# Ledger of designs, part 83: designed miniproteins, single chains, continued (3)

Each design is a single chain, and the fold is of that chain. pLDDT is the mean over its residues in the fold that is shown.

## One batch from the design tools (miniprotein)

Design m11046
Fold by ESMFold2-Fast:
Structure m11046 (fold): chain A 72 residues (1-72)
Amino acid sequence: MSEKELIELLKEAADYIVLAKTEEDKEKAEEYLKKAEEKIEIVEKNKEKLSEYQQKILELLKKELEEEKKKL
């Protein structure tokens, strides 16, 4: 994958985490977190192609995802 595609996946993952945080339906929130996790996994496999700053964003999103999963 290109670096541009990986950055778009990071943005999409962040958007899904925000959707999960604001969703009142636990089942829908779990679906959003699953979509975020899938995108984060793809980026993690290609993290060597990311800048140091983008790698830091990836780590922050991973921590946020785990926090939100624990609240479900």
Scores: mean pLDDT 84

Design m11047
Fold by ESMFold2-Fast:
Structure m11047 (fold): chain A 95 residues (1-95)
Amino acid sequence: KAEELLRRAKEYLEKALEAVRKGDLEGAREYLEKAKEALREAAALGDERAANALPAVEGALEAVRKGDGEAARHLVEAAIAILEGRAEEVPDPAA
């Protein structure tokens, strides 16, 4: 169950990343909201990677709200990296 939620979250994050790359920030917002919901459900089941990826997704949504496609792309990539086990937490956006 949690594994399926993580797979869905990653699929939505990949779609959000594609939307950001195309300059479709509204489409990115919709996919990020879906990814956030899947990650919340996985985190509620005790998945630490989902819990660790949530701040990156929330930051990406804020970047999209501000029209900052570069920050949104960076944060979506960070969320994907956390879910893939390539990063343990959100990097500093200023670094």
Scores: mean pLDDT 82

Design m11048
Fold by ESMFold2-Fast:
Structure m11048 (fold): chain A 66 residues (1-66)
Amino acid sequence: SMEEQKKELEERLEELEKRLLTIPDRAAQAQVAALLSEAAKALKEGDLEKAREYLDRAEQVIDEAE
């Protein structure tokens, strides 16, 4: 359901916000922070597809920075 998808994306956002704090590269940290901010905005607007895209991009940046 959309409610289950929204909850999954909200939980992903919280996990990525925690991982953000562990990134040693300040440029990568700033990029992830911006992507997570856009994901949070998309979630508030009910755009689950857009939120997922921003979260996927944030995960990619974190994985490359680790």
Scores: mean pLDDT 84

Design m11049
Fold by ESMFold2-Fast:
Structure m11049 (fold): chain A 59 residues (1-59)
Amino acid sequence: MVAELIAQLSDPDPEVRYQAAVQLGLIGNPEGIDALRRATKDPSPLVRAAAEMALAQIE
Protein backbone atom coordinates (compact mmCIF):
# COMPACT_ATOMS: atom_id res chain seq x y z
CA MET A 1 0.00 0.00 0.00
CA VAL A 2 1.09 3.58 -0.71
CA ALA A 3 0.60 4.50 2.99
CA GLU A 4 3.16 1.83 4.03
CA LEU A 5 5.71 3.17 1.51
CA ILE A 6 5.13 6.74 2.77
CA ALA A 7 5.80 5.50 6.34
CA GLN A 8 9.02 3.80 5.12
CA LEU A 9 10.31 7.21 3.93
CA SER A 10 10.71 7.99 7.68
CA ASP A 11 12.62 4.75 8.44
CA PRO A 12 15.98 5.16 10.28
CA ASP A 13 17.67 2.97 7.60
CA PRO A 14 18.57 5.02 4.46
CA GLU A 15 18.38 1.84 2.31
CA VAL A 16 14.72 1.39 3.36
CA ARG A 17 13.99 5.08 2.59
CA TYR A 18 15.73 4.76 -0.82
CA GLN A 19 13.68 1.68 -1.77
CA ALA A 20 10.43 3.36 -0.62
CA ALA A 21 11.14 6.44 -2.79
CA VAL A 22 11.88 4.24 -5.84
CA GLN A 23 8.67 2.21 -5.34
CA LEU A 24 6.51 5.33 -4.89
CA GLY A 25 7.87 6.65 -8.22
CA LEU A 26 7.11 3.35 -10.00
CA ILE A 27 3.56 3.23 -8.61
CA GLY A 28 2.95 6.87 -9.66
CA ASN A 29 0.27 7.51 -7.01
CA PRO A 30 -0.09 11.30 -6.35
CA GLU A 31 -0.73 10.58 -2.64
CA GLY A 32 3.06 10.06 -2.37
CA ILE A 33 3.98 13.50 -3.79
CA ASP A 34 4.08 15.47 -0.49
CA ALA A 35 6.13 12.73 1.24
CA LEU A 36 8.55 12.55 -1.72
CA ARG A 37 8.98 16.36 -1.66
CA ARG A 38 10.05 16.05 2.00
CA ALA A 39 12.41 13.19 1.03
CA THR A 40 14.25 15.58 -1.37
CA LYS A 41 15.59 17.17 1.88
CA ASP A 42 16.75 13.79 3.30
CA PRO A 43 20.26 13.68 4.88
CA SER A 44 21.20 10.82 2.46
CA PRO A 45 22.14 12.07 -1.06
CA LEU A 46 21.02 8.71 -2.50
CA VAL A 47 17.53 9.08 -0.95
CA ARG A 48 17.32 12.70 -2.23
CA ALA A 49 18.20 11.58 -5.79
CA ALA A 50 15.61 8.76 -5.68
CA ALA A 51 12.90 11.16 -4.42
CA GLU A 52 13.67 13.71 -7.19
CA MET A 53 13.52 10.95 -9.83
CA ALA A 54 10.23 9.62 -8.38
CA LEU A 55 8.65 13.12 -8.46
CA ALA A 56 9.67 13.49 -12.13
CA GLN A 57 7.88 10.19 -12.92
CA ILE A 58 4.65 11.15 -11.04
CA GLU A 59 4.49 14.87 -12.01
Scores: mean pLDDT 82

Design m11050
Fold by ESMFold2-Fast:
Structure m11050 (fold): chain A 62 residues (1-62)
Amino acid sequence: SLVQTSFELAKVVLEAQDEVTVYYSNEGVKSVVESVALSVGKKAIFEEAENEEEALKKTKEA
């Protein structure tokens, strides 16, 4: 689910120290997560992933 992916990716951003690499497969999810990063003053670098599951996996591994 896009809502669940957005929540999990936003959580990684909130838990990062200063900078985080976020993988995404959906532009709407990217937009939501980017807004969260901006609102908390953290730098997020976005990279494309094949699908929602890979986006979550790669973001958590980074």
Scores: mean pLDDT 81

Design m11051
Fold by ESMFold2-Fast:
Structure m11051 (fold): chain A 107 residues (1-107)
Amino acid sequence: SAEAKEYLEKGKEYLKKGKYEEAIEYYEKALEIEPDNKEIWANLAEAYLKLGEEYFKKGDYETAGRYFRKAEELLLKYLPKDDPRRKEAIKRQIDMGVEHLAEIVLG
């Protein structure tokens, strides 16, 4: 729908600005309209990965781990195993020294 697309684009705008919590709010609004849209789920998972990366850089490993787990759950549940965004997510976590998303590639 046009409304879901507007929310998705707004979420992407906030994601680009590093406003990850605001991006999540808009992606969740888009999902209320189109709950089966894998593109919205992928963007939501990306926002959680970015948020986890920010907390990891701040030394808050517990909060970072919760966001990484949330992103992994979304990627595993809503994206097919061969989706390149799953491989990109695990590579980013490995490059950071965090292997929490290994199940996305190895499972």
Scores: mean pLDDT 79

Design m11052
Fold by ESMFold2-Fast:
Structure m11052 (fold): chain A 68 residues (1-68)
Amino acid sequence: MSEEEKRKLLEEAIEALRRGDVERAKELIQKLKESGAISEEVGDSIIEALDRGDVTAALAGLKDLLKA
């Protein structure tokens, strides 16, 4: 996966969460994990936050990945 594709998927995941589409955000995070664009540990941490209903923590994690 290219850096451009990674950034696009991260931005799509953030937008999905902003509109309340948690399942779409999880799909995009899984795609990022499967492609190796993010580590499994980071991806799993964001998914765990979403499973807890902690959308704020998940958004913070995704935004931090965009800065890197």
Scores: mean pLDDT 82

Design m11053
Fold by ESMFold2-Fast:
Structure m11053 (fold): chain A 74 residues (1-74)
Amino acid sequence: SEEDKKLAEKQLEIIERALAHLRTLPPSPVKVEQAELLIQRANKMIEKYKDKYPEIAKKFEELRKELQALVDAM
């Protein structure tokens, strides 16, 4: 549905903005925790959208990879 796709795109934008913000912060336990929560959220979105909106799911996979790299660097 149009609404479903719009919600998916909105969720993608939220995670993108959150990741960009986290990158500006110094390493801390709180930053790790926030990144891990975003990874969990991205995983749920991938499972939800992988069949119906694979192009959007792929973008969540890319964000998850970037979030994991951020955690691994801390």
Scores: mean pLDDT 86

Design m11054
Fold by ESMFold2-Fast:
Structure m11054 (fold): chain A 79 residues (1-79)
Amino acid sequence: SMEKEIEEILKAIAEGLRKIEGKSEEEVKEAVEELRRAIESGVLDERQLETLREMAKIIKEANGDEEKMKELVAEKVAE
């Protein structure tokens, strides 16, 4: 379902914010809630939504490896 997809994306983005950006749990919660509202309100275009899906996929593929996660995200940003 769409709700399950959104939750998986938000969970992956939260992991990236913690491990790559070093955000506090409070900052992560605030960013995740802001992103959730943006997705649910439809303000994000298809390209922005696809970018979020791609970032979530990369973070999940790193399987908790912080160094691999940083490397894969850096490669994606460099594209």
Scores: mean pLDDT 78

Design m11055
Fold by ESMFold2-Fast:
Structure m11055 (fold): chain A 57 residues (1-57)
Amino acid sequence: SGTGLIESETRVRVEPSGEVLDAQYLGDGLAAGVNPETGEGALVTGRIGERGPARWL
C-alpha cells in the first residue's frame, strides 16, 4: 500500500488521497487509523510528524 503522515497521536493522513483517519498512536513507531465514515483501517509506521509506509487492513 501507500504512505501515511502521522499528524498527531489522534490523526493520520493517507497519501496520495489525503484521506484523514481517526487514529491512535500505539507506541513502538506505529499508528492505527480508521476512516470514521467507511470503517476502513490502516496502519502507518513512523514517528509523530513523519511520513511512513501505510498498510490498509
Scores: mean pLDDT 80

Design m11056
Fold by ESMFold2-Fast:
Structure m11056 (fold): chain A 70 residues (1-70)
Amino acid sequence: SIEEKIKELESKRDETLARLRQHDAELNQAIAEGKTPEEVRELALESAGLALDYMNTLMKIRELKKELEK
C-alpha cells in the first residue's frame, strides 16, 4: 500500500539522517586534524551524496502523502 511505502521511506529517512550526522562529525574532525585537501574533498563529496539521498527521500514521502490526500 501507499501507507506502507511511506512508512518504509520514513524509516530510510531517519536512518539516512543518523548516518549523515555521523559522517558530518567525521568530516569536521578530519578538517580539524588537518587532513589533506584530497581526503577532505572525498569526505565532503560523500557527505553531499548522503544529503542528496536524504532530500530525495523527503521528496518521495511528500509526493506519496499527496497521493493519499486524493
Scores: mean pLDDT 83

Design m11057
Fold by ESMFold2-Fast:
Structure m11057 (fold): chain A 69 residues (1-69)
Amino acid sequence: SMADELIEKARKALEEGKYEEALDYATQAVNLDPGNVEALRLLAEAAKKMGKDTISEVAQRGAERVAAA
């Protein structure tokens, strides 16, 4: 799916230290599939790497809610 492709791009960007690109791809993936735990965790990680602690915290709690359901 398009969300799976964006998740893969976000992972690759994180591995390469391209945190802005990772944040963009992960955000797009979450918008396409808000229930995707992996996309939410990638969003949280990319945001944390950029010092965007509020975004990271919100995304992490989102992932926890979805995983607990």
Scores: mean pLDDT 86

Design m11058
Fold by ESMFold2-Fast:
Structure m11058 (fold): chain A 66 residues (1-66)
Amino acid sequence: SMEVQEYIDKAEDALLAGDYEKAKEYAEKALSLDPNSRIAQRILAAALRRLGRDEEAAEYLAKARA
C-alpha cells in the first residue's frame, strides 16, 4: 500500500516535470503492485497520451473508469 503510493507520487512528480517516460515507468511499477489502482491507471494513460501512444492510453483510461 505505502510502496504503491510512493510510486504514484513519483509518477505524478514526473508528469509535472514533463518526464513522460519516467511517469510511465513509475505508474507501471505501481500497477505491478496493485493492478486495480485507478489513480495509477489514470497516470499511465496520461503519460502514454503525451508519448503519442493513444490506443494504449485509451485502454488504461477505460480500466480506470470501469
Scores: mean pLDDT 87

Design m11059
Fold by ESMFold2-Fast:
Structure m11059 (fold): chain A 71 residues (1-71)
Amino acid sequence: KPSEEQLEADVLVALGLIFLTLAKEDYKKGNIEEAKKSYEKAIELFRQAVELGNPDAEKVLKEAEEFLKKL
């Protein structure tokens, strides 16, 4: 059974993925400032998940950071 930290990390990853989806939609619509804000929120959530030891969070964090740099 996952620890409480693992469950919190899973929730943070899920929330980060929601913000990534919003950021991609805003970017597609040309709402660059809103896209940047959503990417920054996703990055913060993924960073917290990495600190809690979620192994998948590092990959999505890297992808979000690279996308933000291209905006």
Scores: mean pLDDT 82

Design m11060
Fold by ESMFold2-Fast:
Structure m11060 (fold): chain A 81 residues (1-81)
Amino acid sequence: MSFEELAQELVETFIELIEKKASFEEIVKELRKIEDEIVKKYPEHAEEVSALVQAGLMMYLSKRPVEEIRRYLLELLKKKV
């Protein structure tokens, strides 16, 4: 799988956890697990993955709509030329 595919899976997993009303602790645990797996395969993208997770969690804590979170995170992935 490409980096973009793994990062996309991280975003989709995050959205699924929010929609399932998982606890904040469960969300953070699962996202960090996926982040660690991506960083293991693509250490050159470690900062990008960390920024993606941080942005998502900040939007979640700010009570942003799930649709806005998903759209914003996917746009961050597309911005990497």
Scores: mean pLDDT 82

Design m11061
Fold by ESMFold2-Fast:
Structure m11061 (fold): chain A 76 residues (1-76)
Amino acid sequence: MKEAEELARRAEELLAEARRAALAGDFERARELGEEAARLAAEAAELYGRATGEEVDAEAAGERVLALTEKFIAEA
């Protein structure tokens, strides 16, 4: 689970950077950071599911991060 926790933390950091980029008007950078965060979030969800035996939807985890990124851009 440590690897899943590390990936989740990195995804959160990238998502926070994506939000700052969107607020600054750098929508290209915001999308790049959001896509990276989505990949890490999906990987973290898969590792978490394997480690705990919990059923997790990794694809949905990535989709949620992408949706948040687009929301940051729309609200900027």
Scores: mean pLDDT 81

Design m11062
Fold by ESMFold2-Fast:
Structure m11062 (fold): chain A 89 residues (1-89)
Amino acid sequence: MEPEDGKLLTPEQLRELARAFRDYAEKLERGEITPEQATDELAAHFRRLAEEHGHDSLRQLADSLKAMGPLTAEQLRGIAAALERVAER
């Protein structure tokens, strides 16, 4: 319970992000979207959170996500699990 940034993502917001990553992983497995589309949609999600909640760092994370190139379903699930663990603290 140590505030380092003064405005952290709430556990609820972290779980929402984890949910998005899991949903895109499932769509990738089903062939409903391409890895490029999944990366673009997730980057857009980070940018929306930055605009809505004033977290400019999330916009930078969106740019970093795109720079990593297309993500696999396994990588998306790994990120989701990490976000859920951070949310539980």
Scores: mean pLDDT 72

Design m11063
Fold by ESMFold2-Fast:
Structure m11063 (fold): chain A 70 residues (1-70)
Amino acid sequence: SARLEEIRRKFLEGLKKYQEEQKENPVTSPSEEEALERLREVALTYGGLSEEEFDALLEALLAEEARLAA
């Protein structure tokens, strides 16, 4: 829980940096698959997350969504 919150915070900081850099050249919204690939790159490159940390974040979000839906 605390570990995942730290990972999420790093991701959000990376996303903010990415968004600020993209303001110079706004890009047309990609397909959903391309958007997911972009989020992965943001997490790894800008957020400093590892592949495992990003995968853990995604699995935690999916598990939480399933838990809330029940």
Scores: mean pLDDT 68

Design m11064
Fold by ESMFold2-Fast:
Structure m11064 (fold): chain A 59 residues (1-59)
Amino acid sequence: GPELYRALMPLPKTSEDDLELREGDVLELLEEVDENYWRARSLKTGEEGIVPKSALEPV
C-alpha cells in the first residue's frame, strides 16, 4: 500500500515547490529527494510538493 505519513506541525508554503502542511495532515510519500527532504502528496488536497522529513511521522 502507499507509504503514509502524518504532519507533526503546520508548515507554511514558502516557495512554489513546498507542500503546505497543517498539523495532522496525512501525506503519501512519493520519493526521497535527499537526506532531509521528501516529495509527498497531501491526501486532503491532492497537492504535491517538498516537505522536511523531520516534520513527519509514519501513520
Scores: mean pLDDT 83

Design m11065
Fold by ESMFold2-Fast:
Structure m11065 (fold): chain A 61 residues (1-61)
Amino acid sequence: MKASEEEKKEIIELGKELYEKAPDTAEGKAAVYRKIVEYMLKKGLSNEEISEILQEFNEEL
């Protein structure tokens, strides 16, 4: 099932919050990406949708 634009925005905002609270280390930043991916997988998003949302997240950082 495809994520809605609203759902994508919610995931990106969650990711930004986690990124801001993460330690300023490579491990801390990597943990944020893992948490976002896990969240999307739990929502049943496809690998293609996950990749698209991660690209948008990186562009907004």
Scores: mean pLDDT 77

Design m11067
Fold by ESMFold2-Fast:
Structure m11067 (fold): chain A 78 residues (1-78)
Amino acid sequence: MEMSREDVLRAVGLMIRLIGHLIDGDRKGAEEELERLKELVEKYPDDADFWYMLGLAYKMLGKEEEAKEYFEKAKELE
């Protein structure tokens, strides 16, 4: 089944907004965008790209242990 184009665009938008919040020093805003990205991963748990995006987002927030777990999950799906 093909992933929704809308959900792919949403994930990209969430990453852009997360980066924007981090540039502005708004850690709370970045974490709110992170929670929205988690919802997409829960919706598409077999999509390695979404797990990789989640790992990258956690790494950007300095959450290295969680980032590693999500990167390992993305690799497992390959």
Scores: mean pLDDT 79

Design m11068
Fold by ESMFold2-Fast:
Structure m11068 (fold): chain A 61 residues (1-61)
Amino acid sequence: SELDELLAEARRRLAALGASPEVIENVLAQIRHIYEETGDVEEAREVMDDILRRLAALQAA
């Protein structure tokens, strides 16, 4: 499913940033929740992109 593909992408990208397993699971839960409420993969992807941007900024600091 599109959601399963998005969650797999999010897991890979979060792991690449050095996110802890706890952070990864929390972010994946947020992405799932957005999709469950909206049915919109694009909105779930926007949430993923926002979180990844914030984590990348913290890693760069």
Scores: mean pLDDT 84

Design m11069
Fold by ESMFold2-Fast:
Structure m11069 (fold): chain A 72 residues (1-72)
Amino acid sequence: SEDELAALASELLGLTPEQARAVVRNLKAHGVTDEQIREAIERAAKEAKERGITDPNLKAVLLANHALELAS
């Protein structure tokens, strides 16, 4: 669900609950599926760890990039 995906994004990427809900809602509005968003969150978290990215705003950009790639 949207709430479950927002909670996961908040936990793994450090986004606020409000920011996480807004990002998930926006991705769904652009045709990204719940399954693709979940995979994008996991991939964004992994990439952030590998690259030493700690800024939540940059992690949100990684999430969007992975989600749009998966929806291509």
Scores: mean pLDDT 86

Design m11070
Fold by ESMFold2-Fast:
Structure m11070 (fold): chain A 53 residues (1-53)
Amino acid sequence: EEEELRKKVRENLKKELEDKAKSTPFYQLALLSATGDKEGIEKLIKEFEEKAK
């Protein structure tokens, strides 16, 4: 089932993201993605886009 595969992928991804968690605040975007917070991801992206403008 897809959920089984996704769970394993998420755990593996989370480990790599945790290593970068201390480096950049953008790691938060990936962490939110792993936990399923899609709205939070969009909010962060929008904030960065506004800053670049």
Scores: mean pLDDT 64

Design m11071
Fold by ESMFold2-Fast:
Structure m11071 (fold): chain A 98 residues (1-98)
Amino acid sequence: LAGEGAAGAARGFAAAALGGAGEAAARAAGAGSTGGGAGTAEGALAAGEAAGTEEARRAAEEGAAAARAAGGGLAGDLAGGAGATAAGMAATAARLEA
């Protein structure tokens, strides 16, 4: 199982929200994986945890809706939707266990 779902979720929600922020979010996620004790890396990890709670749920819904609104009926649009779906599933699973 690859991390493509997680990467798609970060890309999808950011692209849906601001477009330009999508690139920044992807870099932040990459920086978090790299680590190095940089403030950016720690910030990305903290944001990921927060997103896993309430923001992930909103991001999944907005990501899916925005992907449709963007009108990108190509593979790129499908990738964004897949990311949003993965985030939504994670949020749902957490809610059911709570």
Scores: mean pLDDT 46

Design m11072
Fold by ESMFold2-Fast:
Structure m11072 (fold): chain A 78 residues (1-78)
Amino acid sequence: SIEEKLKEANELIEKARQALADGDPETAVEYAEKAYELYKEIFGEDSPLVQEAKRLLAGAYVRMGDPERAVRAGKGLK
């Protein structure tokens, strides 16, 4: 259901934040990518929740030293 997908995406965002706090940006990318996909399916690209997932994903790529993926993940941020 949409409600179950939303709950999963919210939990993934919290896990991504925790992984970044723990110095594990690679794991944060995995969680943030999954959350981005789920939010995008539910709300579309202009959703604040999609924007939040994109911010975390871009930040995780920065922490990994991957500027090209960080720029790509950050496209369309407002």
Scores: mean pLDDT 85

Design m11073
Fold by ESMFold2-Fast:
Structure m11073 (fold): chain A 70 residues (1-70)
Amino acid sequence: VEEILREIERAIEGIKEAKTEEEVQELYKKAEELIERFLRETGLEELAERLRKEVEEARKEALEKIKKEK
C-alpha cells in the first residue's frame, strides 16, 4: 500500500519535471493506473480522489509550461 503511494508521488514529481507533452502523457497514464490499483486494493476512495486531483493539477501545470516555451 505505502509502496504504491510512493510510486504515485514519484509519477506526480516526474510529470512536473517532464520536458515534453509525450512525457507528461506517459507519466499521467502511469499515475492513473497506479491510483486505480490503489483504489481497488484499499477501497480508500477519498484518498484516491485527492491523489487524482494532484495528478491532474501537475499535468495542467506541466503542459502549460511546455506550451509557453513554444
Scores: mean pLDDT 79

Design m11074
Fold by ESMFold2-Fast:
Structure m11074 (fold): chain A 63 residues (1-63)
Amino acid sequence: MDLFKGNLAYSQKKYDEAIKYYEKAIEKDPTNIRALQNLAKAYEEKGETEKAKEVKEKIDSLR
């Protein structure tokens, strides 16, 4: 549900709201690659490139 709500917020360009839902999905499952990828994309859309890189590094560490 949180991933779905995050994707819905992202499609509406509500990136702060999308980030909150993606973070909730990751709190429940820290290995959720889809949520991590979408979180990185939301940070990129906000111009928070350093946070996006940190999330991408976390994805790499899980694979």
Scores: mean pLDDT 81

Design m11075
Fold by ESMFold2-Fast:
Structure m11075 (fold): chain A 57 residues (1-57)
Amino acid sequence: AVALPSPRELRAYMMYLEGKSVREIAEELGVSQATASRWIKDAQARLDARRAALRAE
């Protein structure tokens, strides 16, 4: 089973979907832009993997 994104990764990804920039997300979460970017990419990759599994029906 593919693990779900962590709560922090999911929070960053939700902000990204709201139109927030990586910089704004990093400042709001109190992390570096590199960390925020990684969390968004990791969350997207995990969700894309789950979506691919659903398409394999």
Scores: mean pLDDT 74

Design m11076
Fold by ESMFold2-Fast:
Parts: structure tokens; C-alpha cells; sequence
Structure m11076 (fold): chain A 85 residues (1-85)
């Protein structure tokens, strides 16, 4: 249960890292795809955590909040890149 949430958070982090790499390469389409996958993965983790009574819930919530912020930051860069043509 908590281990599954931790694995989902690790996967979301990997997907965000991939989105950032594609953005560096100028591949906006691939960056957007990986960002969408990260969002879905994080949403699943959020839902699982909301139903959890585990003592690690506050620490996992902080990690979710940090990853959510990273997704927002990368999404802002993707939006800027699209508008820059």
C-alpha cells in the first residue's frame, strides 16, 4: 500500500525528468506527453494517499506537493515554448 504509493511517486519523478529532457531538446510534443503521464501517475498516488491512514501520510503528502509544484513549473515552460513558436 504505502510501498505502492512510494513507487508511483518514484515513477512520477522519472516521468517529470523525461519531460524536462525532451524540453531541453526542443521536443515540446514529447515533453507534453511525459508531463501528462506524470500528472496521471501523481493523481493516482494522491487518490491512494487520501484513503490511507498510514503514519507516513504527512511525509508522502509533502513529496506529492513537491512533485505537483515541479509539474506546474515544467508545464509553464512547455506553455512558454509553445508561445515562442
Amino acid sequence: MVEDIKKALEKARELIDKAEEYLKQGNIFEADVYLALALITLSVAKLALSRSTDPEKPELQKEIDELSKRIDEVNAKVEAARKAA
Scores: mean pLDDT 82

Design m11077
Fold by ESMFold2-Fast:
Structure m11077 (fold): chain A 79 residues (1-79)
Amino acid sequence: MESLIEKAREYLEQGKEAFKQKDYESAARYYSKAAELAEKAGDKELLAESYNNLGEVYLAAGDTEKGLEYYNKAVEAAK
């Protein structure tokens, strides 16, 4: 479990760096990988953070519908 959480955190950091560079495609890919590993690890907080970051990426890229969808997924994951 710990190695999956550690890798998920690494992907979150890579996604954040890509987002800072406005590389929204890479940011979305890294955050999606983080969400996958967080789900496998059963880490609700990391899963919610990953979905929240995906929502932010899609809103920044101009995809409002997709952004809101991922924000809703983040809220559900945090329950």
Scores: mean pLDDT 86

Design m11078
Fold by ESMFold2-Fast:
Structure m11078 (fold): chain A 75 residues (1-75)
Amino acid sequence: MSREELEREVDRALAVMYVIVATKNAPKEERDALIEKAERLIDEEGLTAQQVFDKLKPEIEEINKRALEEKAAAA
């Protein structure tokens, strides 16, 4: 792999791992959608892992809040 390809793969892995850890309490569908967004931000827009973290953080927080409310309503 080229150095640029390797750096993108590392950034993608870091971004995906961040989403998985940050959304472990979220529904699978919402978590999967965020993983896809993180991968697209790196692959299509060339963002770094840190830029993906910053961009997705508000959405992750909203989804986690909603997931906790849904669990309370379903109980």
Scores: mean pLDDT 78

Design m11079
Fold by ESMFold2-Fast:
Structure m11079 (fold): chain A 69 residues (1-69)
Amino acid sequence: MKEIEEVKKRAEEAAEEVKKLYEKAGPNVLGASYLAIEKYKEDPELAKKKVEEIYKEGLKGAEEALAEE
């Protein structure tokens, strides 16, 4: 609801932002983000959200996001 079309466009832009973060991120965050994208590659919206959580909470968030589906 509420402009779903715009949300979809934001997901694409967010994916490119994540790409920039990959170049600047350290090996720990980079590895965790790769795992999230691989696990949810069939659903880019979910992958994006998981990567954001990893970045926001660091490795701790990554462990929780990957362990608790």
Scores: mean pLDDT 59

Design m11080
Fold by ESMFold2-Fast:
Structure m11080 (fold): chain A 78 residues (1-78)
Amino acid sequence: MASEILATTLRLLAIEAERRGDLESARVLFQLAEEAEKGATPEEIEALIRARKDQLSPETLERALQAVKNALSIEKLS
């Protein structure tokens, strides 16, 4: 399901941010992945990303928003 794919993608982005030393972005992404796993929609996750944009590096913000766009595309096609 799109939410399961989104949760997995957000966790992978969090691990990547952590490896870069961006611990704040990693923490935010892990929290967003948990929300997606609990059944938050891609639209709800996008709203949470935008609400927490100041806690995300610009690169991480862009990649997280791209993950949401990909999840929304899967919902439209499936």
Scores: mean pLDDT 80

Design m11081
Fold by ESMFold2-Fast:
Structure m11081 (fold): chain A 80 residues (1-80)
Amino acid sequence: MEKLSEEEQKKLAEKLIEEGQILAAEKKYEEAKKLFEEATKSSDPKLQYSALRGLAAVLEKLGKKEEAKEYLEKAEKIFE
């Protein structure tokens, strides 16, 4: 896989978060989960935070409480 530039990675993460939120609103939680998982790979702390929070929210909807808690804790640690 070719490595994306920092700006390209940020734009990709922003799009993944937006699409994930749309899918979650449509109750397509498994699909939304995959997009948020990809967005968590962002090197931008704010985008990573948003992605981790989105992932946790979707995991709660799927009944995966332990996974949701783990990602929420990771998100909260980004902003010390």
Scores: mean pLDDT 81

Design m11082
Fold by ESMFold2-Fast:
Structure m11082 (fold): chain A 57 residues (1-57)
Amino acid sequence: MTPEELKKRGEELLERLKKLPKEKRDKILEELEKIIGKIPLEELIKKLEELIKKYEK
């Protein structure tokens, strides 16, 4: 995946995250804080998308 594709996906996921209720957003951010800097950016983006999909239900 190119750096440009990762940036675009990250921006799209951030917009989706902003649309979630604060309580769900806080849970996602808490989970991300545990793994930020410990895994590659591509895997971080995948994890963020997975968490957003879970809480968009």
Scores: mean pLDDT 76

Design m11083
Fold by ESMFold2-Fast:
Structure m11083 (fold): chain A 73 residues (1-73)
Amino acid sequence: MIVVDRELAELMIREAEELLEEIRATPEAPARIRELVEKALEHFRKFLETGDEEEARKGLAYMAQAEALLAEQ
């Protein structure tokens, strides 16, 4: 089972921010991928603020969806 602590959430936020920079530099990137990464960031940040593990799980789910769509491009 995937366990997200604060250190992992901080790492995921950095990775998501780096991915957003790459998406912004990519003219053919679908808006859907950007939206998914932005939602993942929102949920990871909320986890860091509240400690709610469900927010961390939602963040991981959105990142997985974004990565799957990137692989299809």
Scores: mean pLDDT 78

